# Ledger of designs, part 102: designed miniproteins, single chains, continued (3)

Each design is a single chain, and the fold is of that chain. pLDDT is the mean over its residues in the fold that is shown.

## One batch from the design tools (miniprotein)

Design m11757
Fold by ESMFold2-Fast:
Structure m11757 (fold): chain A 110 residues (1-110)
Amino acid sequence: SKLDVLKEALNMVEAIIDLLKEHKKAMDAGDEKTRERILMALAIHIAGLDFLLKLYPEAFSDEAKKLAEELSKLLAELIKNPSDRQTLEKAIKTAEELKKLIEEEIKREE
């Protein structure tokens, strides 16, 4: 159902937010090994979210699709430059905006 797809997307976005916050902690600590592991996990989760959006486009608003696309681009930039704090902050903000939008869409379906 649309509700099940939105709940799965919410789980993925929440995981992305947690990983981005852990990346910030690893960056502040200078923990390169942890940073590399987090970026690999981020790549997997964003690929999963992108696949879900392509498989069930009707479940998502145009605004949610746009935010997911922007998030994907920011994460690609962060993978190329893991020390870019501005890209990291934008990625966290975009992911939190996407989370709120999906939560609102879930409430409308309930």
Scores: mean pLDDT 87

Design m11758
Fold by ESMFold2-Fast:
Structure m11758 (fold): chain A 90 residues (1-90)
Amino acid sequence: MKAKEYNEKGKELLEQGKYEEAKEYYEKALEIDPDYAEAWANLGVVLEKLGKYEEASEYFKKAFAIDPRNKEALEAETEAGIDRIKEAVS
């Protein structure tokens, strides 16, 4: 499969609540294209769902570093996620 196909399958699994399987498919996308910013961002979302907030933050930063344009959609999603992280740790 191409990186995009793995990313799309990961999104399908994420919507089904299959977070560990979604993670595996996003990781496969990144094995093919390590500069696939959307796959890094989606992997960050999966890690938030798994409660791995520090790892999620690192992957969001990686996505931003690769493609700042993808960051705008990511920032809209992470504002809600950051509020949940702050509620959990403060």
Scores: mean pLDDT 73

Design m11759
Fold by ESMFold2-Fast:
Structure m11759 (fold): chain A 68 residues (1-68)
Amino acid sequence: MAEKEVPELVKKLFDPDENVRIEAARKIGEIGGEVARKEALGPLRQATHDPSGRVRYAAAVAIANLEA
């Protein structure tokens, strides 16, 4: 079940590797659903303040997808 991956992806939002953080935000947005909204919205909002502009963009897109 894709939503079961959300807790693992939330951990990856804080990975030292920028590309891992970008992919985590993107996948959370693609998975969507109630678990992502409950568990990932807070971490994704934190990721919108990431030092990487690419991570910030991916997090913003994921939030928009979850709130649509």
Scores: mean pLDDT 80

Design m11760
Fold by ESMFold2-Fast:
Structure m11760 (fold): chain A 56 residues (1-56)
Amino acid sequence: STMEKIKKLKEEAEEAIKKGNYQEAIKLANELDDLGADEEAKEIGTKALSKMPPLP
């Protein structure tokens, strides 16, 4: 189901953030957004971006 996919992607994104793989977390946030999980996508994306150094 779509809800199970959203849960799995969110868990994978949280693990990516724990490992310092912020690019993977952003990719997973985009996949969440594609599934209509806009709030989850924004939460994960913001968290990953806040931990990345500001690079041009």
Scores: mean pLDDT 80

Design m11761
Fold by ESMFold2-Fast:
Structure m11761 (fold): chain A 91 residues (1-91)
Amino acid sequence: SAEARALYERAKELFAQGRYLEAARLAVEAADIALKDGDYELALEAGKLAVEAGLKALKTAPKEKIPEAVGLAIAGIGLVIEAARKLGKPP
């Protein structure tokens, strides 16, 4: 998916800049779109980035943003599990 790839590349750029909460948001969106499009390898990589970015956001975000950072990390874990399951089961 071109859209999912573009979101993933932008999420990586935000992550490199230390903008972890924003990176996690875009990484979750990229993983969700990639999963729906059948791009399970991209969904796995974007989901992993969402988990890492969400966890780093817990250390850097203001207290009021902590629930969002937790939610994004959990969403990323779910997307990683689903993408990995799809990759382990060829149709």
Scores: mean pLDDT 88

Design m11762
Fold by ESMFold2-Fast:
Structure m11762 (fold): chain A 80 residues (1-80)
Amino acid sequence: SLEREVARLLAIAAITKAALDYAMKYNPDQLEEEIKFAEEVIKELKEVAERLKGSDPQTAERIEKIIKDLEKLVEEAKKK
């Protein structure tokens, strides 16, 4: 179901943020792989947010905020 897909993707986004934060601070050898994974997660989040805009705009807005947070973190990671 879409609801289950959203719940799993939100959990993946949280794990992705934690992993990218950790790699930036303590494990630069994993940074390139964590950036690539984060970019794939951002793409999936954008697709789901678009699907939700008409039926669940509040959840879409929540996902869009998560996207912006992850995009900022990816930009910071790419500077390392």
Scores: mean pLDDT 86

Design m11763
Fold by ESMFold2-Fast:
Structure m11763 (fold): chain A 91 residues (1-91)
Amino acid sequence: EEVKKVIEEALEEVHALADAHRDDLEAVAELSLLAMGLSIAKKLAEQGKLKEAAELAAETARRAAELARRLGDEEAAERLERLAEEAEKLA
């Protein structure tokens, strides 16, 4: 449950970043790949592979935080870093 919740919150943040930066085609493309990674993590969690799901979620959320920071969205970066740390603790 907790792993899936962290993944869902990270997906919401990635989708919000894509909406906020929809005119930046490169950012939208990178965010789409990150959303796919989080969707794979969610599927792993649904299959009971909680450690693998948490590890993938942590890595993907950290990459999303780096992208958010490059886009100048420091608040989104902070939230995504927090989600990555939560996922790491669940791994």
Scores: mean pLDDT 87

Design m11764
Fold by ESMFold2-Fast:
Structure m11764 (fold): chain A 96 residues (1-96)
Amino acid sequence: MKSKLARLAMALALETVAAIIEVEMGRDATPSAQGVLALAEEIAKLFEEMGLKDYAEEIRKQGESLAQAIRAGDTDAALEHAKKLIETVNKAIDEI
């Protein structure tokens, strides 16, 4: 379980980096924004199934904020939201 969550968190970080590079290169980052949302939802669902519903809700909220920043081309906001999301995921992992 923890190994699956760690792999999903790493995938989320990689998708965020890819999205930021796409934005900086003037490319359409919509696919990476959708990838971030899908990964955040998968992580949130796993924590919800473990009874950590408050963390699941916060992860979904932070994932949506990150996706919005990516779509807006705001790389500084995207980095800040990604940092908070990863910190929330790691804190939730420590609760199990």
Scores: mean pLDDT 84

Design m11765
Fold by ESMFold2-Fast:
Structure m11765 (fold): chain A 64 residues (1-64)
Amino acid sequence: SASEKAARQVAAMLEASAAINGLLTPEEGRRVADELEEMAKQSTDPEVAELLRKYAEEVRRRLA
């Protein structure tokens, strides 16, 4: 359902925020970035896809 999809997207963005703030290990951060990129590829909403890609890029930037 749309509500289940929205809940998964919110959870992924919260995990991204945790990674960006250094609360996750580098290995966990890489997995979060990979998951966000996969969700972006599967998204039918271009604004949501762009937001998910931006979060993935920020997580990867923090890991470098």
Scores: mean pLDDT 80

Design m11766
Fold by ESMFold2-Fast:
Structure m11766 (fold): chain A 58 residues (1-58)
Amino acid sequence: EEEAKAQARANAEADPDPLRRASWLIYAGYSPEEAAKYAGVPLSTVEEIRRRIERLRA
């Protein structure tokens, strides 16, 4: 479980697109605050991405 989160974070850090980084972290189960911190984007951007992902899964 933590290994999967660590791998997702490493993949996110290697991705030059900050929106893709945030999406990977959210899919891995990071909190919005943690995803914002590691992806380097505002919390509001992460919350918007999370809502889009939830809508696609619904």
Scores: mean pLDDT 74

Design m11767
Fold by ESMFold2-Fast:
Structure m11767 (fold): chain A 78 residues (1-78)
Amino acid sequence: MLSAEEAIELARRYLEKAREALERGDYESAIKYAQKAVEYAMQAVRTGETKEQILEAIGLVIQGIGLIEEARRKAGLS
């Protein structure tokens, strides 16, 4: 089981990879990385011990969902 801090760092890393993939036009990888970011961020929401950790994790979930939607739209999947 990952700590909230570890899950937040993994979510941030996967969001970064998703953004890089989007910039390169690799929408399939962008969606996959953003989905992983949402999964880790949701884990951080469940394991978060402080208000600050939980709010940060929620923000990362929202960002990940937004990236999935953007990548799907640009790929013509919406």
Scores: mean pLDDT 87

Design m11768
Fold by ESMFold2-Fast:
Formats: C-alpha cells, structure tokens, sequence
Structure m11768 (fold): chain A 60 residues (1-60)
C-alpha cells in the first residue's frame, strides 16, 4: 500500500533513530508530517521527508 504522512508520523521515533536525526531535524519533520497541506516548508524539511519515505519503503 501507499505510505502516508500519518504512517510516517506514527513511526517518527523509529525513523529518527534509523536516520540519526537531531532533535531539531526530528521536530522539523514532525511539523511537516502533522500539517502536510501547509505552505512554506524549507528545503531541509522536504529532504527529511524524502529520506523518511525512502526508509519506510525499505521496510516493506
């Protein structure tokens, strides 16, 4: 099935540990995942989201 932002949010702590994210990077990713329809995400937030998606797809 498709990996949703809700799926990534539910596994955020696992993703943060697996990717070695800082607390600041984890908070930035959480903000994106909680409000994916919001505007004005940073390039860093979008890159963290891409990395989280790649990790989730590797767990299939």
Amino acid sequence: GEVTTADLLARLDEIARALGLTPEQTAALRALLEAPSARGFTDEQLELYRRALEWALSQL
Scores: mean pLDDT 80

Design m11769
Fold by ESMFold2-Fast:
Structure m11769 (fold): chain A 80 residues (1-80)
Amino acid sequence: NEIQELLEEAERLLEEGRLEEAEEALLRAVELLIASGNLEAEILAGLALLVIGVGKVVGELEEGLREAIRLLREALELLE
């Protein structure tokens, strides 16, 4: 499961303090979730993008990435 692997990679990168690489992994997971055709999963993926974007603007990227991982895990459960 590529989405699950990307979320696990993002969590590991976040633990290592590699915030930019964690963001890149999460953006790839978002693309796959949007391509899923599941509207509820797409909405959660959109919310994850918003949370990442707001986190970057307000200087809380680490917190934004943690919340995005949470939202994207919820979206993944809808596809299982």
Scores: mean pLDDT 86

Design m11770
Fold by ESMFold2-Fast:
Structure m11770 (fold): chain A 55 residues (1-55)
Amino acid sequence: SMMAEEALELADRAGTRLVLEGRVEEGVALSQKVIELVKQGREEEAIRLAREALA
């Protein structure tokens, strides 16, 4: 779905920023959590989590 695609795109951007900041484990954990939420159909929660990580 478009919401799942948005969540994954936002998570990729947030994860990349965390890695560049030296926070690699946090970036990996964020991506894993977003993917799991999307797999469970919790797409709004996935988008919210990824957006909060980018703020």
Scores: mean pLDDT 85

Design m11771
Fold by ESMFold2-Fast:
Order: sequence, then structure tokens, then C-alpha cells
Structure m11771 (fold): chain A 70 residues (1-70)
Amino acid sequence: MLPKRHVEIIEEAVAEVLPRARELEDHPDPQAAMEELLKEAMEIVKEKDPEFAKELEELRKKQAEEAAAA
């Protein structure tokens, strides 16, 4: 399980971008809009805990490698 501090950071980042996610239905390119929201969430995580942001990047890379291997 992630430490409570890391869970709180994720929850704050998600809370900041969730209201904008409702606009995806009206966006001409929902995929691009989602990618922008993910970038904003990651920047929030980096501001609060740069080490945690680095760990998330490593996990994302590992999952991408596993998906490519599957």
C-alpha cells in the first residue's frame, strides 16, 4: 500500500482536475484533453512531492514495458 502521504497527494491532484474532466464530453478531441489533464495532475504531484512524482514515472514506465511485452 502507498504511504498515507502519497495517497493524500494523489487525492488532491485528482480533486483539482476532476471538475475539468466533465468538459471532456464537449471537447472535439477528448483523448488530447485527457492527456492535458494528466499532465496537470502530474505537475501538482511534482510540486507537493518530487520524489513521489519520480516513483510514479518509474511505475508508469514499468507498466508500459509490461504492456509492450504482453
Scores: mean pLDDT 72

Design m11772
Fold by ESMFold2-Fast:
Structure m11772 (fold): chain A 80 residues (1-80)
Amino acid sequence: AEEYYQKGLELYKQGKLAEAAEYFLKAINADPSFAEAYYNLGIVLNDMGAKDLAIHYFEKALALDPNFEKAKKELEKVKK
């Protein structure tokens, strides 16, 4: 999980949004409770213009960690 997550962060820094999303999905598949991976997948999807899907993943991050301040803040920003 961690290795896929770190690779996703590297790809996101390079602007490789689709590849970053793939690695965050691999991290989630390896650890379905990895709240940070759901959060960062939401960030990437929002940057790609997939706002409704980004909202879904921010909500998943908050469901896993209700005190996840970053996910709560991003969810508030991307909601209509």
Scores: mean pLDDT 83

Design m11773
Fold by ESMFold2-Fast:
Structure m11773 (fold): chain A 91 residues (1-91)
Amino acid sequence: SELDKALDDWVRERAPPFAQKHGLSVDTAYRYLSFAASQIKLLLPEDQRTKEVVLPLLDQVLSELEKLPVSQLTSETITQIVNDVVNRYLS
C-alpha cells in the first residue's frame, strides 16, 4: 500500500542517523523505528491509517526518542511514547 511504502521509506531514511546519534547498529535502529511505525499504524482507527496522518505522528515519536539516552531505548519505552502521541492525537 501507499502507507506501507511511505513507512518503509521513513524507517530506511531515519534509521542510519538515529543509529549514529545513539551509538547503535543500523539494524537495531531499524528494528526500533519499524516497531514504532507498526505500533502507530495498529493503534490508529482504520480510516486514519494514511501517510498524511501517520508520518507526522512518527516524526513526533522520533523527536521524543532522540531526547532519550540509549539506556532508555527499549520496546517498553517506545510503546509508551507511541501510546502517548496517538492518544493525544485522538483526543
Scores: mean pLDDT 87

Design m11774
Fold by ESMFold2-Fast:
Structure m11774 (fold): chain A 83 residues (1-83)
Amino acid sequence: DEDLEKGIELYKQGKYEEAVEYFKQAIKKDPENYRAWFNLGIALRSLGKDEEAREAFEKAIALSKDPTSDVALEAQRLLNELL
């Protein structure tokens, strides 16, 4: 997914607001893309948008299908810091 890849690149550059927009575009294209939801949560947390980050991590966990996957376990750990 080009939008997901672009978002990750922008996040690595510290461009968190721009990264959020690309992750949202990736989610619009594929709402079940749990990696896009996970990365959206990371970027939102970097912006101090903890409430929106919590929702994104909850969505990533729900869509991952495997609660023991690396993404699901990391999302759960980050979510617990926001609860």
Scores: mean pLDDT 83

Design m11775
Fold by ESMFold2-Fast:
Structure m11775 (fold): chain A 75 residues (1-75)
Amino acid sequence: AAQADLDRQDALSREVAGEVKRILAEDPNPVAVARRLLQKAEEAEKNGDTERASMYRAVAQDYLAKAEAAGLDPG
């Protein structure tokens, strides 16, 4: 049971990582990346996909921290 949960999380992590790479290819600005990821997190949450929403939110927070470290205004 635990292994099946880990396999599902690994698949979701790979999917989220792929989406982050696509966003970075379009706009490497960490503020823009974070905003797009937060939008996807809200969309996933509204669709009842709390696990996906949590992953997008965590990555978005990491990019907001990178933006702040770079002296960018994250809003």
Scores: mean pLDDT 77

Design m11776
Fold by ESMFold2-Fast:
Structure m11776 (fold): chain A 74 residues (1-74)
Amino acid sequence: SELEELEKKLEEAKRRLEEARKRYEALKKELEANPEEREKLQKELLEAEIELGVAAVEYGVYKTSLENLKKKLA
């Protein structure tokens, strides 16, 4: 069903967001520990920031879609 598909996508989006957050936090800690490596870490940090942003948007979209669907079915 559409409800089950959205619930699955939301769970996948939540996991993606959690993984993206962990990677971003790990890279920030590495940069704080080794500021001289900033230029080497810039690409990875930028990619992690983009991934975090995309994952957050996807999570928000699926969460809102699921909430709207549940309201229509209630």
Scores: mean pLDDT 84

Design m11777
Fold by ESMFold2-Fast:
Parts: structure tokens; C-alpha cells; sequence
Structure m11777 (fold): chain A 77 residues (1-77)
């Protein structure tokens, strides 16, 4: 589902962030790279979900709203 794809994107971004910090990258550089990965994965996941198909598949409005919240939450971090 879209929600699962976005959650996986967030997990991958978090893993990249942790890995970069362990490799001695600065916190700001690690955040920027992790955010870039998350946005790339999120864009891919969203592009795979046609709004008409999502509606026909009975995806809730809350799934779309939660996806937006997760994106805004990561950007605000």
C-alpha cells in the first residue's frame, strides 16, 4: 500500500542517516542526504498511485493525509 511504501521510505532514510553518522558525516549532511532519499522514494511511491485507482481501491483519505503528515514531519526535523 501507499502507507507501507512511505513507512519503508522513512525507515530507509533513517537507516541512511544512522549509517552516515557512524561514518563520521555531520548531522546536517546526514539529514540532507536522508531527506533527499526519502523525497525520491516518496515521489516514486506517489507516482505509482493514481488518485482514481486509489479511490477505486478504497484507499482511505486518511492514508493520503498520513503520508503527507509523515513527509512534513521529516522535513520539519
Amino acid sequence: SLEEALEQARERAQQLYDQLLQQGASESDARQQALNLFLTETSRALSAVDPDIAAAARLSVQDVERSRELLEELVAS
Scores: mean pLDDT 68

Design m11778
Fold by ESMFold2-Fast:
Structure m11778 (fold): chain A 75 residues (1-75)
Amino acid sequence: SKVDKIKQLIEENEKSLAQLQADLAAFEAQLAAFEARETDPAAIARAQLRLLVLQLVVNSEKTFIEILKKRLESL
C-alpha cells in the first residue's frame, strides 16, 4: 500500500540519518583534537567548512524524514 511504502522509506532514511549523525559526531571530535594542535589557519578553515557541509547533509536528511512523516499523517 501507499502507507507501507512511506513507512518503509521513513525506516530506511532513519537508518541513514543515524549513520550520518554518528559520522558527524566522530568528525566533531576529530576536528576539536585537530584545532588543539598548532596548524595552518587555512587548514583549520577547510576543516570547519567540511563540518558545515556535514551539518547541512544531516539537516537535509532530517527535513526529508519530516516531509515523509507529514505525508503519512495526511493519509
Scores: mean pLDDT 86

Design m11780
Fold by ESMFold2-Fast:
Structure m11780 (fold): chain A 58 residues (1-58)
Amino acid sequence: VEEAEEYLKKGEEALKNGDYDTAISYFLKAYQLAKGVDEELATKALKLASEAIHKKNA
């Protein structure tokens, strides 16, 4: 599950840089890797993806 955490970090970096498309992509990859293995990480990844989508559209 280390890969899911790595993608989560990359998504957060992209979000800080205002690259919302890249952030969304990384958060969705983190969710895909974490689902069924780490529900807390999967839920966090989905919430961050939703935040990135909201910021992109705002």
Scores: mean pLDDT 82

Design m11781
Fold by ESMFold2-Fast:
Parts: structure tokens; C-alpha cells; sequence
Structure m11781 (fold): chain A 61 residues (1-61)
């Protein structure tokens, strides 16, 4: 499902953030990403949330 894909990508992004940034910076970025994703989901914009995370993962490498 889209929710399962969003959850999986979110975890992968958080893992990459922890590899690239300090613990404090990674936590701040993860919280900002979570706010955006939750906002899109509450608006039933699941496809946009998925695309946002895919693009973000690509940008992080």
C-alpha cells in the first residue's frame, strides 16, 4: 500500500540523515520531513507524500 511505501521510505531517509549529519541535525531534519509528510497524508495527498520522499532520497544519494 502507499502508506507502507511511505513508512519504508521515511525510515530509509532517516537512516541516511543519521549517516550524513550530526545526531542533533538529523533529528531536526527528520522532524521537519515528518511534519510535511503528516500534513500531506492528513489532506489525503498520499501520492504527493510518496513523490516528496522519493525526490528527497534521490537528493541525499
Amino acid sequence: SLIDEISRLSKEIVKKLRELYSEEEAEKLANEIDRIVVRLITQDRYEEALEYLKKLKEELG
Scores: mean pLDDT 86

Design m11782
Fold by ESMFold2-Fast:
Structure m11782 (fold): chain A 64 residues (1-64)
Amino acid sequence: MEELARASEAVQAGDYERAVEIFKELAEKDPSKLPEAYLGARALAERTGDPRIREVAEELKKKI
């Protein structure tokens, strides 16, 4: 999945905001991938402790 590869690249570069936006776009473009997008955002929120990333993960969880 192209979007997951791009999200991984953003994480490696330290651009966590970009990675979260990619997960959000993935969920909106393909609702069947909403669980994967949520899990990615949640893992990133747990790793970084960033409340903004956590908010995105919670928003995605509400759509499941």
Scores: mean pLDDT 77

Design m11783
Fold by ESMFold2-Fast:
Structure m11783 (fold): chain A 57 residues (1-57)
Amino acid sequence: SPLEARIAALLAEIEALIAERNAAEAAGTLTPEQRAALDARIDALVAELVALERELA
């Protein structure tokens, strides 16, 4: 369904952002500002995911 496809897309984007954060941390390039920006973006996508999962249920 379109809703399930959107949930799958959100999960993939969240995983990609977590991988980006982890890679930057491992490289020693992750600043507090970059971490805050990535975490804020992840939090926004997680909030959208939770809302869509409630709609699917």
Scores: mean pLDDT 86

Design m11784
Fold by ESMFold2-Fast:
Structure m11784 (fold): chain A 75 residues (1-75)
Amino acid sequence: HMLKEIIEKKKLSDKDIAELGRLVREYHEAVKAGDEEKVQETRKKIVDFLKKKGLSDEEIAEILRIIDQNVEEEL
């Protein structure tokens, strides 16, 4: 819900939303597998993607916080 609000505020394209969703799924799968190296790799890809799309450091930090919260709920 909060992730959708941030996306709507920045008006990310459907392609951008789809790519972010794919990266988030890769991150969640890495966390579930306990693959610390892949967790760090996918987290970096998410940060780099969002930074490239013009999100601020604060907005990126908030998105990562939401992603981490969703992983905890699934685990």
Scores: mean pLDDT 73

Design m11786
Fold by ESMFold2-Fast:
Structure m11786 (fold): chain A 94 residues (1-94)
Amino acid sequence: MMEELRKRAEEIKERAEKILSRVVALFRQRDTLTPEAIQLASEGAEHASLALFYADRGLADPENLEKYTQRAEEHAKLAEEYIEKAEALAQAAQ
């Protein structure tokens, strides 16, 4: 049970770190991005940062691990949706 929740929190951290890397990759092409794509990527970065924050909080506080892991998952999902939309707009502009 707790081992599964801890593994889940670690997986969420990995996902959030990958999303932040995708945001960095997009911003390296900033001169070719639309304002909408920049805004979506920024929203993705904010949610990815919150996913990392809550996952770390859960790992540091085992009694609240489930609560923080759930919040981390919600933010990771939003981050993924925003970054996918930003990447789609960047590709459509090519």
Scores: mean pLDDT 86

Design m11787
Fold by ESMFold2-Fast:
Structure m11787 (fold): chain A 68 residues (1-68)
Amino acid sequence: MDSIKKYADDIIKKFGLTEKQKKEVEDIIDYLRDNPTAAAIRLTGIEIDIQREKEEKEKEEKEKKEKE
């Protein structure tokens, strides 16, 4: 469980998650505490989703700035 919580903390710090996103990560850890494999899979999915969303927002902001 230590590695899963550390992974979650790293995601939170690395991406500067909002309170809603932090709660989602915490809820996954709490809910899947007895199944570390499932927790790891869910956290990996969230990391991918957050990274994709961040890249999409950065791309959208850059395109708006260039087209203005």
Scores: mean pLDDT 71

Design m11788
Fold by ESMFold2-Fast:
Structure m11788 (fold): chain A 62 residues (1-62)
Amino acid sequence: MEEEVEEALILMQIGLAKRLADKDPNLAIELVKEAQKRAEELGNERTLEYAKQVLDEIEKKK
């Protein structure tokens, strides 16, 4: 219940970071790393893996 809401917020944060990457890749990376930490604290491996994927994509385009 609360976990599902937290997951949705984390996914929105990752999405925002991905959109921001074109303008400020350094800030986008920080946002994804924070989302990754939150996903890890939730024990949500799928969301954590998605955060890692987005982080890698932003790093490559930097």
Scores: mean pLDDT 78

Design m11789
Fold by ESMFold2-Fast:
Structure m11789 (fold): chain A 55 residues (1-55)
Amino acid sequence: SMEEAKKYYLEGSRLFRDHKLEEAAEYYRKALELDPNYEEAKQALKLVEEELGRK
């Protein structure tokens, strides 16, 4: 589960770099569903949601 959470986090980060913000947010949320204490995923989701609010 923790290793799977990291996989979703890394894919979300790749999508974020490609400016696919909505898809990135979904992958970060999936990482947090698998590991709710995944601090890096929480921070990344917050940043993506801030960008989505700007757009």
Scores: mean pLDDT 83

Design m11790
Fold by ESMFold2-Fast:
Structure m11790 (fold): chain A 55 residues (1-55)
Amino acid sequence: DEEKLEAAIKAAKLEAELGVVDPNNAEEIKKLLVEEYGVEEEIAEKAAEIFVEEV
């Protein structure tokens, strides 16, 4: 789901901007997306991978 993936990436950017997560730590971002945002683990993993490559 493209929309879910984009929303997850946006959430990761916001949390990194606020200093909640390390923008280079895919595992930390994935965990945050799953636990705080309720993102499906598979989508959270893809979003974290894309985000760390984007920054």
Scores: mean pLDDT 77

Design m11792
Fold by ESMFold2-Fast:
Structure m11792 (fold): chain A 89 residues (1-89)
Amino acid sequence: MAMLEEQKKEGEEYYNKGLQALAEGKYEEAIEYLEKSIELLEPVKEEPEVQAMLSQAYQNLAIAYEKLGKKEKAEEYLKKAKEIDKERE
């Protein structure tokens, strides 16, 4: 239990760092933080709050890749976000 809560907290911290990097126009750094967030959140994705954050992390990865001109990669991550949203319903 404690380890899962710690992973959720760490994943959220990386997610927030990714959002800050996006806001600052640091798209490569944002990608690194968001990918780390996803790695930490994916093992605990059965939690509804984690699924919501995971979907948002994929959406923000898509934004970062689009800003870097990597449209195909952006579309890939947007698709992953939509798949998570469908599983939540």
Scores: mean pLDDT 81

Design m11793
Fold by ESMFold2-Fast:
Structure m11793 (fold): chain A 57 residues (1-57)
Amino acid sequence: SDELLAELGRLTGASPEEVRAMLEGLSPEQAAQLFLRESGDPRAAELAREAAEELHA
């Protein structure tokens, strides 16, 4: 998950720690939607879904 958080940070301009904090309160669907809106990149939405699923597992 550290690699997913780092990639999401790169796509959004946030640190991996900030990305983790954003994801901890969100469902995978909410995470995907948020990161799509923030980055404009569909790849960020997919990575955010995966990262949120890992954090909630």
Scores: mean pLDDT 79

